# Designed miniproteins, single chains, continued (5), part 101

Each design is a single chain, and the fold is of that chain. pLDDT is the mean over its residues in the fold that is shown.

## One batch from the design tools (miniprotein)

Design m19504
Fold by ESMFold2-Fast:
Structure m19504 (fold): chain A 67 residues (1-67)
Amino acid sequence: LKKAVEAKKAGDLDTLRSLVEQAKADLEAAKEDLEVAKKEDDFFREVGARLSVIGDQEDIKFYESLL
């Protein structure tokens, strides 16, 4: 988040695009972790993974709002 604000101030659109791609990769990893948690029937891990998915989606939305 701080890195995105600094990149916007610097006019570094390549860094902002990189942050969007990284957040999308993090979202994909969080979705995979959620599926593993469901498969293992790990309630607390599933809750954590669901929160990570929400956080990554909000990060993507924020970074895209800066482009």
Scores: mean pLDDT 79

Design m19505
Fold by ESMFold2-Fast:
Structure m19505 (fold): chain A 77 residues (1-77)
Amino acid sequence: GEKYLKEAFEKLLERAKKAAEEAGLEFDEEEVEKEIKKMIETALERLEELEKHLEEHKDLPVPFLKELVELLKKAKE
């Protein structure tokens, strides 16, 4: 499970860094890492709800979110 949790964390951190860079904002890596860990824990607890939400909301960035959900599902197994 650890490998998939790490991949999910790294993907979220990479997206956060890219978004901050494109916006010209300073990136507080330690604070963002803490928030990402909290988001992953919440997503793991609510995986079924999150998967259903993605199926119902086609206007979201579905390819990225689907990949993230699949990584979290593999981490939970």
Scores: mean pLDDT 70

Design m19506
Fold by ESMFold2-Fast:
Structure m19506 (fold): chain A 64 residues (1-64)
Amino acid sequence: MGMVLPVDPSDTKEEIIETIRRLAEQSTDPDVRHMLEGAVERMKSSSKEETLRLATALADFLRS
């Protein structure tokens, strides 16, 4: 997508994780930042497809 979010399906798992990590760093809410950092840790042990779904859901949540 042409936006900073969400992640592109063609991205590697590592690129997706980096995108979510950057979102955590940009968050002004410490609770949201903590949640995103937890998601990054979960993504490290998840499949690429699960990582994509989680990243997309997080991006949608943050835009809501």
Scores: mean pLDDT 72

Design m19507
Fold by ESMFold2-Fast:
Structure m19507 (fold): chain A 79 residues (1-79)
Amino acid sequence: MKELVIETVVSKEDAEKTAKEIAEKVKEELGASDTDAERLAKEIKEAILASPAEKVKLKVTAVAENGELKRAEIEVEPA
């Protein structure tokens, strides 16, 4: 089992770019599939855009085993 935790501060204007970068890193570090990475990027983007704040503190915890993403937790709070 492999775990990756990413914490960053992101503005809403960069939500899509940041979401894609995090999903690609999860794919590279944990061996997650393209489908899992695409889904994760969408979920991260939606979480950022759902916040009322212009800047958010983002924490993504991803857990994978045998090339499958088992868990992804996305936490967003105002920055």
Scores: mean pLDDT 83

Design m19508
Fold by ESMFold2-Fast:
Structure m19508 (fold): chain A 119 residues (1-119)
Amino acid sequence: KKEENLKKMEAEAYLELARDYVRQGKYDEAIEAANKSIELYPDLKAEALRVIGEAYLKKGDFDTAIKYYEEALKLDPENVRAKSLLAEAYRKKGEFDKADEIIEELEKMGYTEVAERVK
């Protein structure tokens, strides 16, 4: 359907804008853009929640970042990037046992290089 396809394209554009804002250090603008992406096309929610989590991680709000990564992983349990960022957030918070558990999961999934980068 044309209207559904247009909303998907607009939502994808907002999600890319959110990623670009994270790269620029514009974390509040990134969160706003990612939320607009979810509103327009809910199928992008898992990736948008991961971007929101990354913005909070870079702001130093590790507890909020963890919540968003866990919600993203409920929607997409095999998202390697969300898992690696969740491990990083737990490590930065000092929750080393939880970080190590996620790192072990990444290693079991075959992502040894990703797991090594989080250590």
Scores: mean pLDDT 86

Design m19509
Fold by ESMFold2-Fast:
Structure m19509 (fold): chain A 72 residues (1-72)
Amino acid sequence: MSIEEKIEKYYEEHREELEEFLRNAGLEGLPEEQRELAKKVYAAAKVAEIADPKESEEALQLANELGTQLLA
């Protein structure tokens, strides 16, 4: 399973956690596209936390790339 697939799986399996993240971070008022990006950044960061060291680096890089898109 690729790191991107692990992030997508986390996103789908932990939808309530991601929605709670948006509420707690005050991001629920953002447009839908920005909310989706924020949830994916959170999912990537969570995958990085539980992955092995090499996969953790890839997940953190993806989180940073998605975060850059969110701020654009």
Scores: mean pLDDT 79

Design m19510
Fold by ESMFold2-Fast:
Structure m19510 (fold): chain A 105 residues (1-105)
Amino acid sequence: SLEQAIARSRIKEINDEALEKIVSVAAEFFGVTDKKDEILEWVKKYVKVGDHPLVLFYAIARAILDALNLPVEKFPEILYKLFGPQLTDEQRQTILDALAELVGL
């Protein structure tokens, strides 16, 4: 499946448009769209070519934690929600398509 192919891949190029799509979905879901640009800049500084795609989600979860002014103990909850069943099918597809682009699929 596409999900399995992404999970076996590594980030090949930092594509700003692909990152912005993923960050926009996350920012909308957590109600922090006003901090979208700050989250994007944090993610771009943290994520590197050769990283596993999960590193991107860790970076986004940390940036959202900081944007919401939540304690570090809430990190697993935010990370779970990013992967979780509360995202719409359209939001999940947007993330998958952007991830496929970042890993060169």
Scores: mean pLDDT 82

Design m19511
Fold by ESMFold2-Fast:
Structure m19511 (fold): chain A 82 residues (1-82)
Amino acid sequence: SEEKKKEQEELARIIGAILRALGNAWLLKDDKLVKEINEKAKKIFKLIDDNKNKKKRKKLIDDLSKIGDETTKKELAIFAAK
C-alpha cells in the first residue's frame, strides 16, 4: 500500500539521520551530544506509534539533521584551529 511505502521511507530517513548524527558525535568524542541524539531518537520511535503526531516527528527528525550539520561544522573548526 502507499501508506506502508511512505512509512518505510520515513523510517529509513529517521534511521539515516540518527546514524549520521551519532557517527559525527563519536568522531567529536562528544558524550553529551551522543546522549542528546539518543534521547531524540527515543522520542521519535515513541511518536512512530502515534499517527497523530506526524508534525512532531518531522520536527525531531529535522533537529537530528541539524545536529549532524552542526557536528560536522565543529569538526571542521577544530581541524582548522590545529
Scores: mean pLDDT 66

Design m19512
Fold by ESMFold2-Fast:
Structure m19512 (fold): chain A 84 residues (1-84)
Amino acid sequence: MEEVLRTVADELARLRALLDELRKAPSDAAFQALQDAAAAAMAVLTRLLELAKAGGDPKMVEIVSAAIAETQRILAEAEAFRAA
């Protein structure tokens, strides 16, 4: 369980750092790096959600589900910034 919380925190911190970099220095490379990181994060988080459901931990399901939603929100924010 501690490993799941650390993984969630690390993935979200990485995505936020990439979004900040994109905002400071917009480039196709920076946007692609964020998209690639978000795709990797979604793969990890989806697997963690399956494990949390199998383990019968509703609080962990809630935490991982919130992290998935936040990953999608960060990606949408990056796409909106790119379109502007």
Scores: mean pLDDT 83

Design m19513
Fold by ESMFold2-Fast:
Structure m19513 (fold): chain A 66 residues (1-66)
Amino acid sequence: SQLERNEAAGREAAREAARRAGRDPAVLDEIIELVRQGRLEEAEAIEREILEAVRPEQEERLAAAE
């Protein structure tokens, strides 16, 4: 179903975002809880904040690795 597909995608995205950001596991639990409640917009907002915070450093690391 669309909901199950969205939940699975949300969980994977949250896991990856937390891993990349090196954040406290609690942030992942918060994102998962929002996804479980169907509050995908709030879950995506938190994911976006984490990615935006890490993105400049990640781009610098990729450039340095090349």
Scores: mean pLDDT 65

Design m19514
Fold by ESMFold2-Fast:
Structure m19514 (fold): chain A 126 residues (1-126)
Amino acid sequence: KADEYIKKGKKYRREGDWEKAAELYKRALELDPSNADAWLNLGAAYIGLGQFEKAIEYYKPAYALGDDKRQAGALLNLGNAYEAMGKFEEAAQMHRQAMQLAHHAGDLGLAGRAWENALTALTKAS
């Protein structure tokens, strides 16, 4: 089942084995391409691999398929990927949208992190 591959992928991601994590998340998506968590985690694995353009590509389906909380997480991670690429204005825009969705979802911790990340990105853009 797709959820089993996601759980195994999260284990390998925590151990820093980004390649195995990505492989397992891709297997989850072969079984269920509508699984927003699998897309979100695949993007995070590609951040670990230093492949930021691919991470951005994989976070977009996570955003499109997710609920407000998962959409906020995808936008936060998109902002982090843009910042890692030196695209600070795009990063600030993603983090601002993440803050709004996290607040609507009741996740004030995620909203606070997104706010701080937006301010940091704006400082680097100037």
Scores: mean pLDDT 83

Design m19515
Fold by ESMFold2-Fast:
Structure m19515 (fold): chain A 100 residues (1-100)
Amino acid sequence: MISALVRALRNRDWATAQRLLSGVTNSQLRKIIRDYKASPDELRRLATELSRFDHLDVIRDILKEEVKRRYKEDPLLADIEIGVLDVEYAVDKTVARLRK
C-alpha cells in the first residue's frame, strides 16, 4: 500500500491516491509523506491537489515543518510562507465544504 500510494502521488494519480488514503490514519499519512521526500514546493502542490481528502490538517502541518526547516536561517520568511499556507488551507476547506 505505502509504495503504491507514493507512486500514485508522484504520478499525480489522484483517483488511486484517494482510494488508498480512505483507510489510512493520520500517523500513517505523516510517515508516507516523509518517505515521499518532497520539497516544500512539491508538498504545497500536493496539499492543493489533496484538498478533497479528509487529511488536510496533516498535509498542512507537514508543509509548515518543511518550511521551517528550509527557512531556519530566516524566521520572518518562514512565517510569511506559513501564513500563505494557512490562507490556502482555509480556502481549500471552504471549497471542500461547498462541494458536499
Scores: mean pLDDT 59

Design m19516
Fold by ESMFold2-Fast:
Structure m19516 (fold): chain A 100 residues (1-100)
Amino acid sequence: DLEEVTKRVLDLFNEIINAETSEEISKKANEIKQLFLSLGLSDENASDVVTNLVLAAEYVRQGKREEAIEILDKAAEKMRSQGDERTAEILEALREEVES
């Protein structure tokens, strides 16, 4: 269920923004990676998406919301260009969360 996966990724993304340790960030990032792998992404694509999500979360933590939005927009465009509409929609939902 894409809606359920999107909600779980949003929750994990917010948990990364509020994480106090690098170990907690790594744990939450790995949980997001497992979700994308379950959607049929390759290990390379799942790792790339998760890396961009962690970077975006770090920009949000620093108050750099515009930079976070740019990272998420570029990641969504890349996934859409590869025919992965589901991952692009999840990344767009994260962008809306950061903008609000």
Scores: mean pLDDT 88

Design m19517
Fold by ESMFold2-Fast:
Structure m19517 (fold): chain A 68 residues (1-68)
Amino acid sequence: MFAELSPRAQRVAEAAAEVIARLGPAATLRDIAEEAGVSQRTVSRLLREHFASIDDAALAVAIHRLEA
């Protein structure tokens, strides 16, 4: 669940949602890393560890924002 993620994983998920909203399918790990303020390797690791895809991360953020 989004709320159970570490603050860094939450930041990466939020960055993914923001980047996808701006760039759509053209969104890259580099764009997400720049938005989150972390390395591309950190983004890749956290996405592999906590989410099935970048779209899954963005959906988790959207659900969390709707519940807040």
Scores: mean pLDDT 69

Design m19518
Fold by ESMFold2-Fast:
Structure m19518 (fold): chain A 60 residues (1-60)
Amino acid sequence: DKALQEEIDAGVEAIVRAVGIVIARKELEKGVSEEEIIRDLAETFKISEATAREIVRRAK
């Protein structure tokens, strides 16, 4: 079920982005550096640093 897998993958990506933005916003409020947040998000969610950087950019 390729269509079902693609739908699940899209849903997981949406959730990761939503949760990542909330986490990044809270870490920025604590004074954590953007580069540290990018690294932590990439490691935690197993996403690229480019994706993590976009999440942090949206959290500002």
Scores: mean pLDDT 80

Design m19519
Fold by ESMFold2-Fast:
Structure m19519 (fold): chain A 84 residues (1-84)
Amino acid sequence: SLNQQLIEAVQAVLAELQALRDRSTDPALQARADAAIAALQATYNDINLNSNVLSGEEMQKIFNDALAAARALIAEMRAELAAA
């Protein structure tokens, strides 16, 4: 289902951010990753708390935006680790 696909996408992105955070030796990059993890978790919690007032389309848009931001950071972190 769409809901299951969104849950799996969030879990995959969180796992990747944590793995990249743990592999980084840059404290500033680790802090950015920690902030991104916290922001994505907060977005997930906010949607869960407001699921009775948000449409499925609205929830999907919020998740898509949060996932896009997290994936952009993942790309930056991968590039930094490749350059190190």
Scores: mean pLDDT 77

Design m19520
Fold by ESMFold2-Fast:
Structure m19520 (fold): chain A 88 residues (1-88)
Amino acid sequence: KEEEIKRLEEERKRLIEEGLAAAEAGDEARAREYVERAFDLEIKILQLKNNLSDEEVELIRKGREATAAGDLASAQAYGDKLLELLKK
C-alpha cells in the first residue's frame, strides 16, 4: 500500500497548506477544519506505516477529542491505555 500512503501524505500536505493560507487570511473556522482533516489523515498514515491496531487508532482519536473538550481525566486514561497496548 505504498501508493496509498503516498497519496494520503500528499492530501495531508495540501490540507496543511490550505489551512495555513486560511489562517493567514483570518478565516479561523476554515483553518481549524483543514487542520482537523489533516490530523485524521495523519492518524491513518501512522496506522498504515506503523501497523497500529484499530483499537490503538481509536484511543488516539478519543484522547484528542477528550483533550479538545477539556476532559483531561479521560484524555489521560485513553493515553495510559494506548501506552499499555504499545507495550504489548
Scores: mean pLDDT 75

Design m19521
Fold by ESMFold2-Fast:
Structure m19521 (fold): chain A 75 residues (1-75)
Amino acid sequence: MEDEAVKKIRDEIIARLNSLTPDQADLNKAVADQAVEGALAVRKEIEAGNPTARDMLNFSRQFYETPLQKLLDKL
């Protein structure tokens, strides 16, 4: 179930990027893959009880609310 949720979010990010730059599908996929991998890495640190990772994520979110961040938050 979790793998399907991750795939759905990745597909949504790719779809949004493809709507902006449809001629760069391979690059858009690579960008989406990096964003998902980064979000999952931060999530693992938070689950491991690293308070600094959680605080840094919350601090970053205070400056920028983006559609991408809203999608990654579903992971």
Scores: mean pLDDT 69

Design m19522
Fold by ESMFold2-Fast:
Structure m19522 (fold): chain A 87 residues (1-87)
Amino acid sequence: DADALKARHRQLVLEAIGYVIRGVGYLIDGDKDEAIKSYEEALKKLDEAEGVARQLVAQGVPGAAQDLADTQAFKALVEKRLKEIKE
């Protein structure tokens, strides 16, 4: 149902945030390889979150279009940061 999908979307976004925080911690410590892995895990969570947000949009859930846009923006930011770390 929509409530379960909303909870799943929120969980996936929070997990992605957790991986980004870990990645930042690894960069501060100079551990580039672990930072890359953390950001790649964040992207996996955001890919799943985007899929859930698209399902919520298809169901006409209020706020879902904004949640999709926010998830896509966060994903783009993480992708850009990951590319910068790899360079």
Scores: mean pLDDT 91

Design m19523
Fold by ESMFold2-Fast:
Structure m19523 (fold): chain A 73 residues (1-73)
Amino acid sequence: SLKERAEEIRKRIISTVNPPEEDLEAIEELSELLAKMEEKAKNGLTEEEEKEMAEEMKKFIPFIKRLQARKAA
């Protein structure tokens, strides 16, 4: 299920990055988005869906950069 896949992604991010508590909600949202993208890609993406997901991912770029900085430390 989408919920189970989102939880898997979330656990993987948390174990890799060891984020502070204030970032947990954003990690949950990112994990849900990633699970949703994987589900849609499995059934084939329209050009419109691909663009929409790219725009949603852009909102997380600054957050992803912060997570990568923690992983690299």
Scores: mean pLDDT 76

Design m19524
Fold by ESMFold2-Fast:
Structure m19524 (fold): chain A 85 residues (1-85)
Amino acid sequence: MSTAEAAELAAKGLAEKDKKLAEEAFERARDNGSGRTAALSLLEALEAGASVEQALDGFKEGAKSGEGGSKKAAEAAAEGLEKYR
């Protein structure tokens, strides 16, 4: 799967839950470059049918094994979704 394909899938999944949060999370990830992949993985989990809570838990686990920039971007994206809860 290419990064672009992951982006489309992830954005679609999150939009089903909250379009505004999906746009904000995606823009934040895009601006940081290395954080983009982490945010796309979160959105992809939502597209696969995970709940927001399950997707956030998986995202945090992935962030723990990521590189420094990826971890910070993952935390920022997760924070955006937490405000929706």
Scores: mean pLDDT 50

Design m19525
Fold by ESMFold2-Fast:
Formats: sequence, structure tokens, C-alpha cells
Structure m19525 (fold): chain A 59 residues (1-59)
Amino acid sequence: SMMEKLEEVVRETVAAHPDADLDTLTKEALARFAHRYPGQADLQELAPVVRELIERLRA
């Protein structure tokens, strides 16, 4: 599912950049998603979902 793909990418991005801020992690996660799953979603629409997933993971 789309959520499973986003959660995997977010988890990998946070693990790769443990000291990065939320904005940097969001940009990196979106870039990883676009590279791994090209054309599957509008990155602009995914940005708020990715931010929420990062915040949830770090809470």
C-alpha cells in the first residue's frame, strides 16, 4: 500500500540522518520515495503526510 511504502522510506531516511531536522528529513524522504517509486504520487501532496510520519516516529 502507499502508506507502507511511505513508512518504509521515512524509517530508512530517519535511520540514515538521525541528527537531521524535520524539514531536511521531509525533503530526503520525498526524494527517496520519488527515486524508488517514480510516478506513483504527487510529492507536493505527500509532503504533509511524510512530515506527520516523521513526527510520529520521533515522538
Scores: mean pLDDT 83

Design m19526
Fold by ESMFold2-Fast:
Structure m19526 (fold): chain A 75 residues (1-75)
Amino acid sequence: SMEEGRQFTEEAQKRADELIKQGKDNSTLLKLVAELYEKYGYQELADLAYQVAKAPSIEQQQEIIQQAREEQHAR
């Protein structure tokens, strides 16, 4: 539901902000997001986050995200 989606987003943002303040890298942040997605039952998003975390460049990370987004929103 939208309520659960909001709670998930707020929790994810809080946890990410804490890690950023601690100076953790983007790969660590993406792994945290993947773990939260798994916890809340969003397995496809968790798998995507792990793939992005493994990508060797920001450009390739963006391509992976864009491709997945298009596939999920394709009619």
Scores: mean pLDDT 67

Design m19527
Fold by ESMFold2-Fast:
Order: C-alpha cells, then sequence, then structure tokens
Structure m19527 (fold): chain A 68 residues (1-68)
C-alpha cells in the first residue's frame, strides 16, 4: 500500500507539471486534459486556436521506486 501511494503521488506530480508547462504555452485560460499512465503523464491544452501538448516520462522514477 505504501508503494501504491508513492506511485500515485509521482503520477499526480507529473500530471501537474505537464499541465503547468501547457498553461505556459497556451495561457492560463486554456482547457487542460490530463492523461496518467503507469509510465507517463500527458497534458493537452486548448485555448481558442492554440493547442499545446506536454508529456513527462516517469518510467525511470517508477522503476527506481519499485527497487526500494
Amino acid sequence: SELEKKLKEIQELAGRLAAAKVLEKVGPEAKVEITLTETSAKAVGTNGDEVAEEEIDISELVEKLKSL
């Protein structure tokens, strides 16, 4: 359960970081969609005709955490 909690925290932090990067590109009023997987966090933001995507690969962090 402790490992699962840490994995979720990493996924959530990666998702927030991806979303923040998207908002920097398309502005604070953008609609952002976040997709979380076991190995990545992806954010897609739209603001009118502006679209930005950011993806953070967390596979190394997940492998390192599982080895602890």
Scores: mean pLDDT 83

Design m19528
Fold by ESMFold2-Fast:
Structure m19528 (fold): chain A 64 residues (1-64)
Amino acid sequence: SAEEKLAEARALADGFLANRPAVAGSIDDVIATLEALSKELEKTDPQAAAEVRAHIDRVRAAAA
């Protein structure tokens, strides 16, 4: 469901941000997964897709 995909995206982003120094090499995988979830949600729940994109922005900002 859209709710489950959004929860997965939030958990992935929050998990990465909490452990960023230990998992720096996996940022591309995290972003790719979040982008895939956002694209799937765009067709059924544009608001949830926008929230996933906000999580992508959080991950990218932390990596800069």
Scores: mean pLDDT 76

Design m19529
Fold by ESMFold2-Fast:
Structure m19529 (fold): chain A 62 residues (1-62)
Amino acid sequence: GKGEEAAKRVAERGREYAKEVEAYTGKPASFEVEPLSDDTVKVTLRVGDEVVETVVPAEGTS
C-alpha cells in the first residue's frame, strides 16, 4: 500500500542521515523504518549501543 512506498522513501532519507550521524559521533549508525499505517511510520535509529525510536508522519510537511 501507500504506507510501504512512504516507508521506502523515509528509509532512503534516513540512510543519508545515518551517514551524517556516523560522521558526527564516530560510532556506527543504522536506520530502520516500519510502516504502522498508510500515513504513519516508526523510525528506529541506532548509534553504537544507543537506540532511539520515533513515530513520524509518512507524508505531509507543511
Scores: mean pLDDT 74

Design m19530
Fold by ESMFold2-Fast:
Formats: sequence, structure tokens, C-alpha cells
Structure m19530 (fold): chain A 90 residues (1-90)
Amino acid sequence: MEEIKKKLEEQKKKEDEVLAFAGGMAGRNYEEMVKRIEELKDNLEEIEKYAQFLKSALEAARKDPRFSPEVIANLEKVYEKAKELAEEAK
């Protein structure tokens, strides 16, 4: 029971974190987001995790009508950059 509760809390926390990140992207410029990703490029584990997180954030943003096409386009560009760096680091 405790283990199941922990897994459900972790899942909800991840979902809330993804939505909060997507919302945060609406207020950030593309250049700041790219710079953050480039700082992670020397750590394959971190860049791969960040790329997966960006993918989830992009999917969540596309389902939420509060996110403008501009925000979604910026998320797509940041995700593609993170994915490119993760593939290059392999």
C-alpha cells in the first residue's frame, strides 16, 4: 500500500512538474532555453533526461489550449536541440 501511494505521488509530481515547465516556457525566451540545454551537453544522462522531459512538456502544452502556437513552437525547437545533443553524445 505505501509503495503504491509513493508511485502515484511520484507520477502526479512528474505530471505537475511537466505542466509547470511548459507554463514557464511561455515566459522564457528561446535563447535562454537553448543555453541551458548546451550547458548539459557534457552530461549524457542529464541531457537525455531533459530531452524526455521536454517531449512530455511539449505533448502536455499541445493538449492545453492556454498555450499559444508561439510557445509550442519554442518548445519544439528546444526539444529538437536537446534531442540532437543527446544523439550526438551517444
Scores: mean pLDDT 66

Design m19531
Fold by ESMFold2-Fast:
Structure m19531 (fold): chain A 87 residues (1-87)
Amino acid sequence: HMEELEKEREERRKRLIDAVAQDLASVHGVDVETVRAAIERLGVFNVVMVLIAGKDLAAVTEEEARQIALDFIDRALQKGKELAEKL
């Protein structure tokens, strides 16, 4: 059953990626296959950040996507600090 459990886990992962790719493609008006390819290349989180930043998903490099994601995290942490200082 070990190999079957690993295959089940991988099939579940692919199913979730397909659902996410379809949703992102629909919301952002991009081709679903382009989104799927980008998720395989960059990961789901980086793809979401690139799309939110309005960058071309097909042209963005792995390093550029990482920088966009880091910038988002830094901005979110800064906003969190501002909110915490209001308490």
Scores: mean pLDDT 77

Design m19532
Fold by ESMFold2-Fast:
Structure m19532 (fold): chain A 71 residues (1-71)
Amino acid sequence: SEELRRIRQLVNEIAKYLSEIMELKKEDYEQVKKEANRILDEVDTLVENRDIAGLEQILEKLKAEYEKLKE
């Protein structure tokens, strides 16, 4: 229950950051969309394996990218 709730929270946060990064990179939309799809496929695999640490690592990378794009 708690594990499933945490996984859902991480997936939602990852999706949110991907959406915001895609919005900021509109000029490279095709390339960014391809990269986002690869990340979502990786997220699906991590969810199936219940790899919370892997999901947290992806989220931290996306947060770091988002902060750089905001500067």
Scores: mean pLDDT 84

Design m19533
Fold by ESMFold2-Fast:
Structure m19533 (fold): chain A 88 residues (1-88)
Amino acid sequence: METEKKLTEEARKLLDEATEATLRAPSWSVEEVRQIAEELRKRVKELLDKGNKNPVSPETASALSAAAVAVAGVEAEGLLLERRERRR
């Protein structure tokens, strides 16, 4: 239970950070967004791996899913920025 509470809190923290990154992405370079997206992807993967190791509540599963979707959003913005900034 205690370990699950920590996992839920980490997932919510990651969701907040990914949301913040999405809002700030227009002010960053393509490389900066890419690096941040990779870092967030690594973190969400680690949290999902922890969730797979132990049974989790629907609340924890929902928090993990929300964090994963938010990270995917940052990655998508990075791809869109790269596509627009493909200048020589």
Scores: mean pLDDT 78

Design m19534
Fold by ESMFold2-Fast:
Structure m19534 (fold): chain A 99 residues (1-99)
Amino acid sequence: GLESLKAASEEQVRELRERLKREIEEHWERFPEEIAETEAQVGKEALEEDKKAQIAKSEALLAEYAGEAPAVSVVAAALLGVARGLPKEEILERIEAAL
């Protein structure tokens, strides 16, 4: 949960960042298929509303916890990048910059 991320040690933040980078690199090609399957299941309008809510929440977390809770910033940067449909390279750069 958020409380666990706020309390994360420097080592846990480093491990989390490396895991997220690896997950993005390993599963990048699956994201378009997963999005298409979700859109087909819930409808495009519902997916767009969820996307807007996720973007707003992730932006708020980045603004509130930048420099104060590195693990929250790393997770929020990854989620925001994916939700916005940013290139893989830009998502990875934002994860690095969130610390």
Scores: mean pLDDT 68

Design m19535
Fold by ESMFold2-Fast:
Structure m19535 (fold): chain A 103 residues (1-103)
Amino acid sequence: SREELLREIRELGERILEVMEEAIRNGEDLSSPEVLKKVGELLARILELIDEAGLPAEVRERARGLLVRIHRLVAQATPETAEETLEEVRRLLEEILALVEEA
C-alpha cells in the first residue's frame, strides 16, 4: 500500500539522517568512503522501493533527481558545512515523501 511505502521510505530516511548525525558526532567526514557507502546503500533502497511501487514516470524521475542531489550534497560536504548539509538532506527527504504521497 502507499501508506506502507511511505513508512518504509521514512524509516530509510531516518537511518540516513542517523548515519550522518553519528558521523558528525564522532568527528568523521560526511564525504568519507564509509559514510558515502552507507548513505548510498540506503538511497539505493529508497529508489528500489519507488521503482517497484509502479508510481508515474514523472514522480520516479523527480524522486531519482532528489536522491542524486542528496548523494552529491553528502559527497561534497566539508566539516564546516556538515550541519547545513544534514539540514538540507532532511529537507530533501521530506520532499521525496511529499512527492510519493501526492502521486
Scores: mean pLDDT 90

Design m19536
Fold by ESMFold2-Fast:
Structure m19536 (fold): chain A 95 residues (1-95)
Amino acid sequence: DKEAKIKELIEKLREKIRQAQAAVEQLLALKQQPVTAENQQRIAELEARANALVEQAVELLRELKQLGVPDSVLMEVMKELLQAQHEQFQQVLAE
């Protein structure tokens, strides 16, 4: 069932975006803290997690495009991110 799979993938994409946003927010907050061995370890861990979540979100987006989901629908999902936390997501993608 193509419709059921599309719905599942869109919800998975939204969840991965939310998780990536949370990881980036924690990362940016830690980068403002004093340089300590503990904070450096936490920064490295959050960077790895944020990058993995972004990669997973990109894979889900590609799968949705391959299933023929209209760009207008994909843009609406991304619009929620763009309006709320676009800069943070783009910063992770640029790393």
Scores: mean pLDDT 75

Design m19537
Fold by ESMFold2-Fast:
Structure m19537 (fold): chain A 97 residues (1-97)
Amino acid sequence: SLLEKALRAAELEALGRMAFSVGDWATALRLFREAAELAVEVAEELGRPELAERIREALREFEAAVAAGDREAARAALDRLSRLIGEVVRLALEAAR
């Protein structure tokens, strides 16, 4: 279900945030990529292509910041990605009602 995919994206995001907090950027990047892919699928299936594109943009910003070693930019992109995934979960919960 869309809700199951959205909740999985949120779980992966939480694990990625923990990895980022302990400096495991490689694990954080892998987890956030998977979370973003699931969130994009859910956003598109809910008819929200603009939300899907914002998620892709936030992930690209996070990837670029990680590649540059820019912790401040990485954290800012992470915060945006986390908010967008939260929005996807909220919409999936509403759609399941």
Scores: mean pLDDT 88

Design m19538
Fold by ESMFold2-Fast:
Structure m19538 (fold): chain A 65 residues (1-65)
Amino acid sequence: SAHAEKAAEAARAVGEGAGAATAAWQAGIDSNDLESGRKGAEAGVAGDAEAAAEYARKAWQIGSE
């Protein structure tokens, strides 16, 4: 969905660290898929912006039924 793609782009745009983690966590809250949001936040904090972006996209894909 458009929301899933925009969430992934937002997480990638911040690059890494707390910003990527925050973007993924917000995607989880906004899409109501807290599991993907949590995993994305963990990845972002660990410095894996690619994984954070992927989880942000999955949150919207799974939560936006």
Scores: mean pLDDT 70

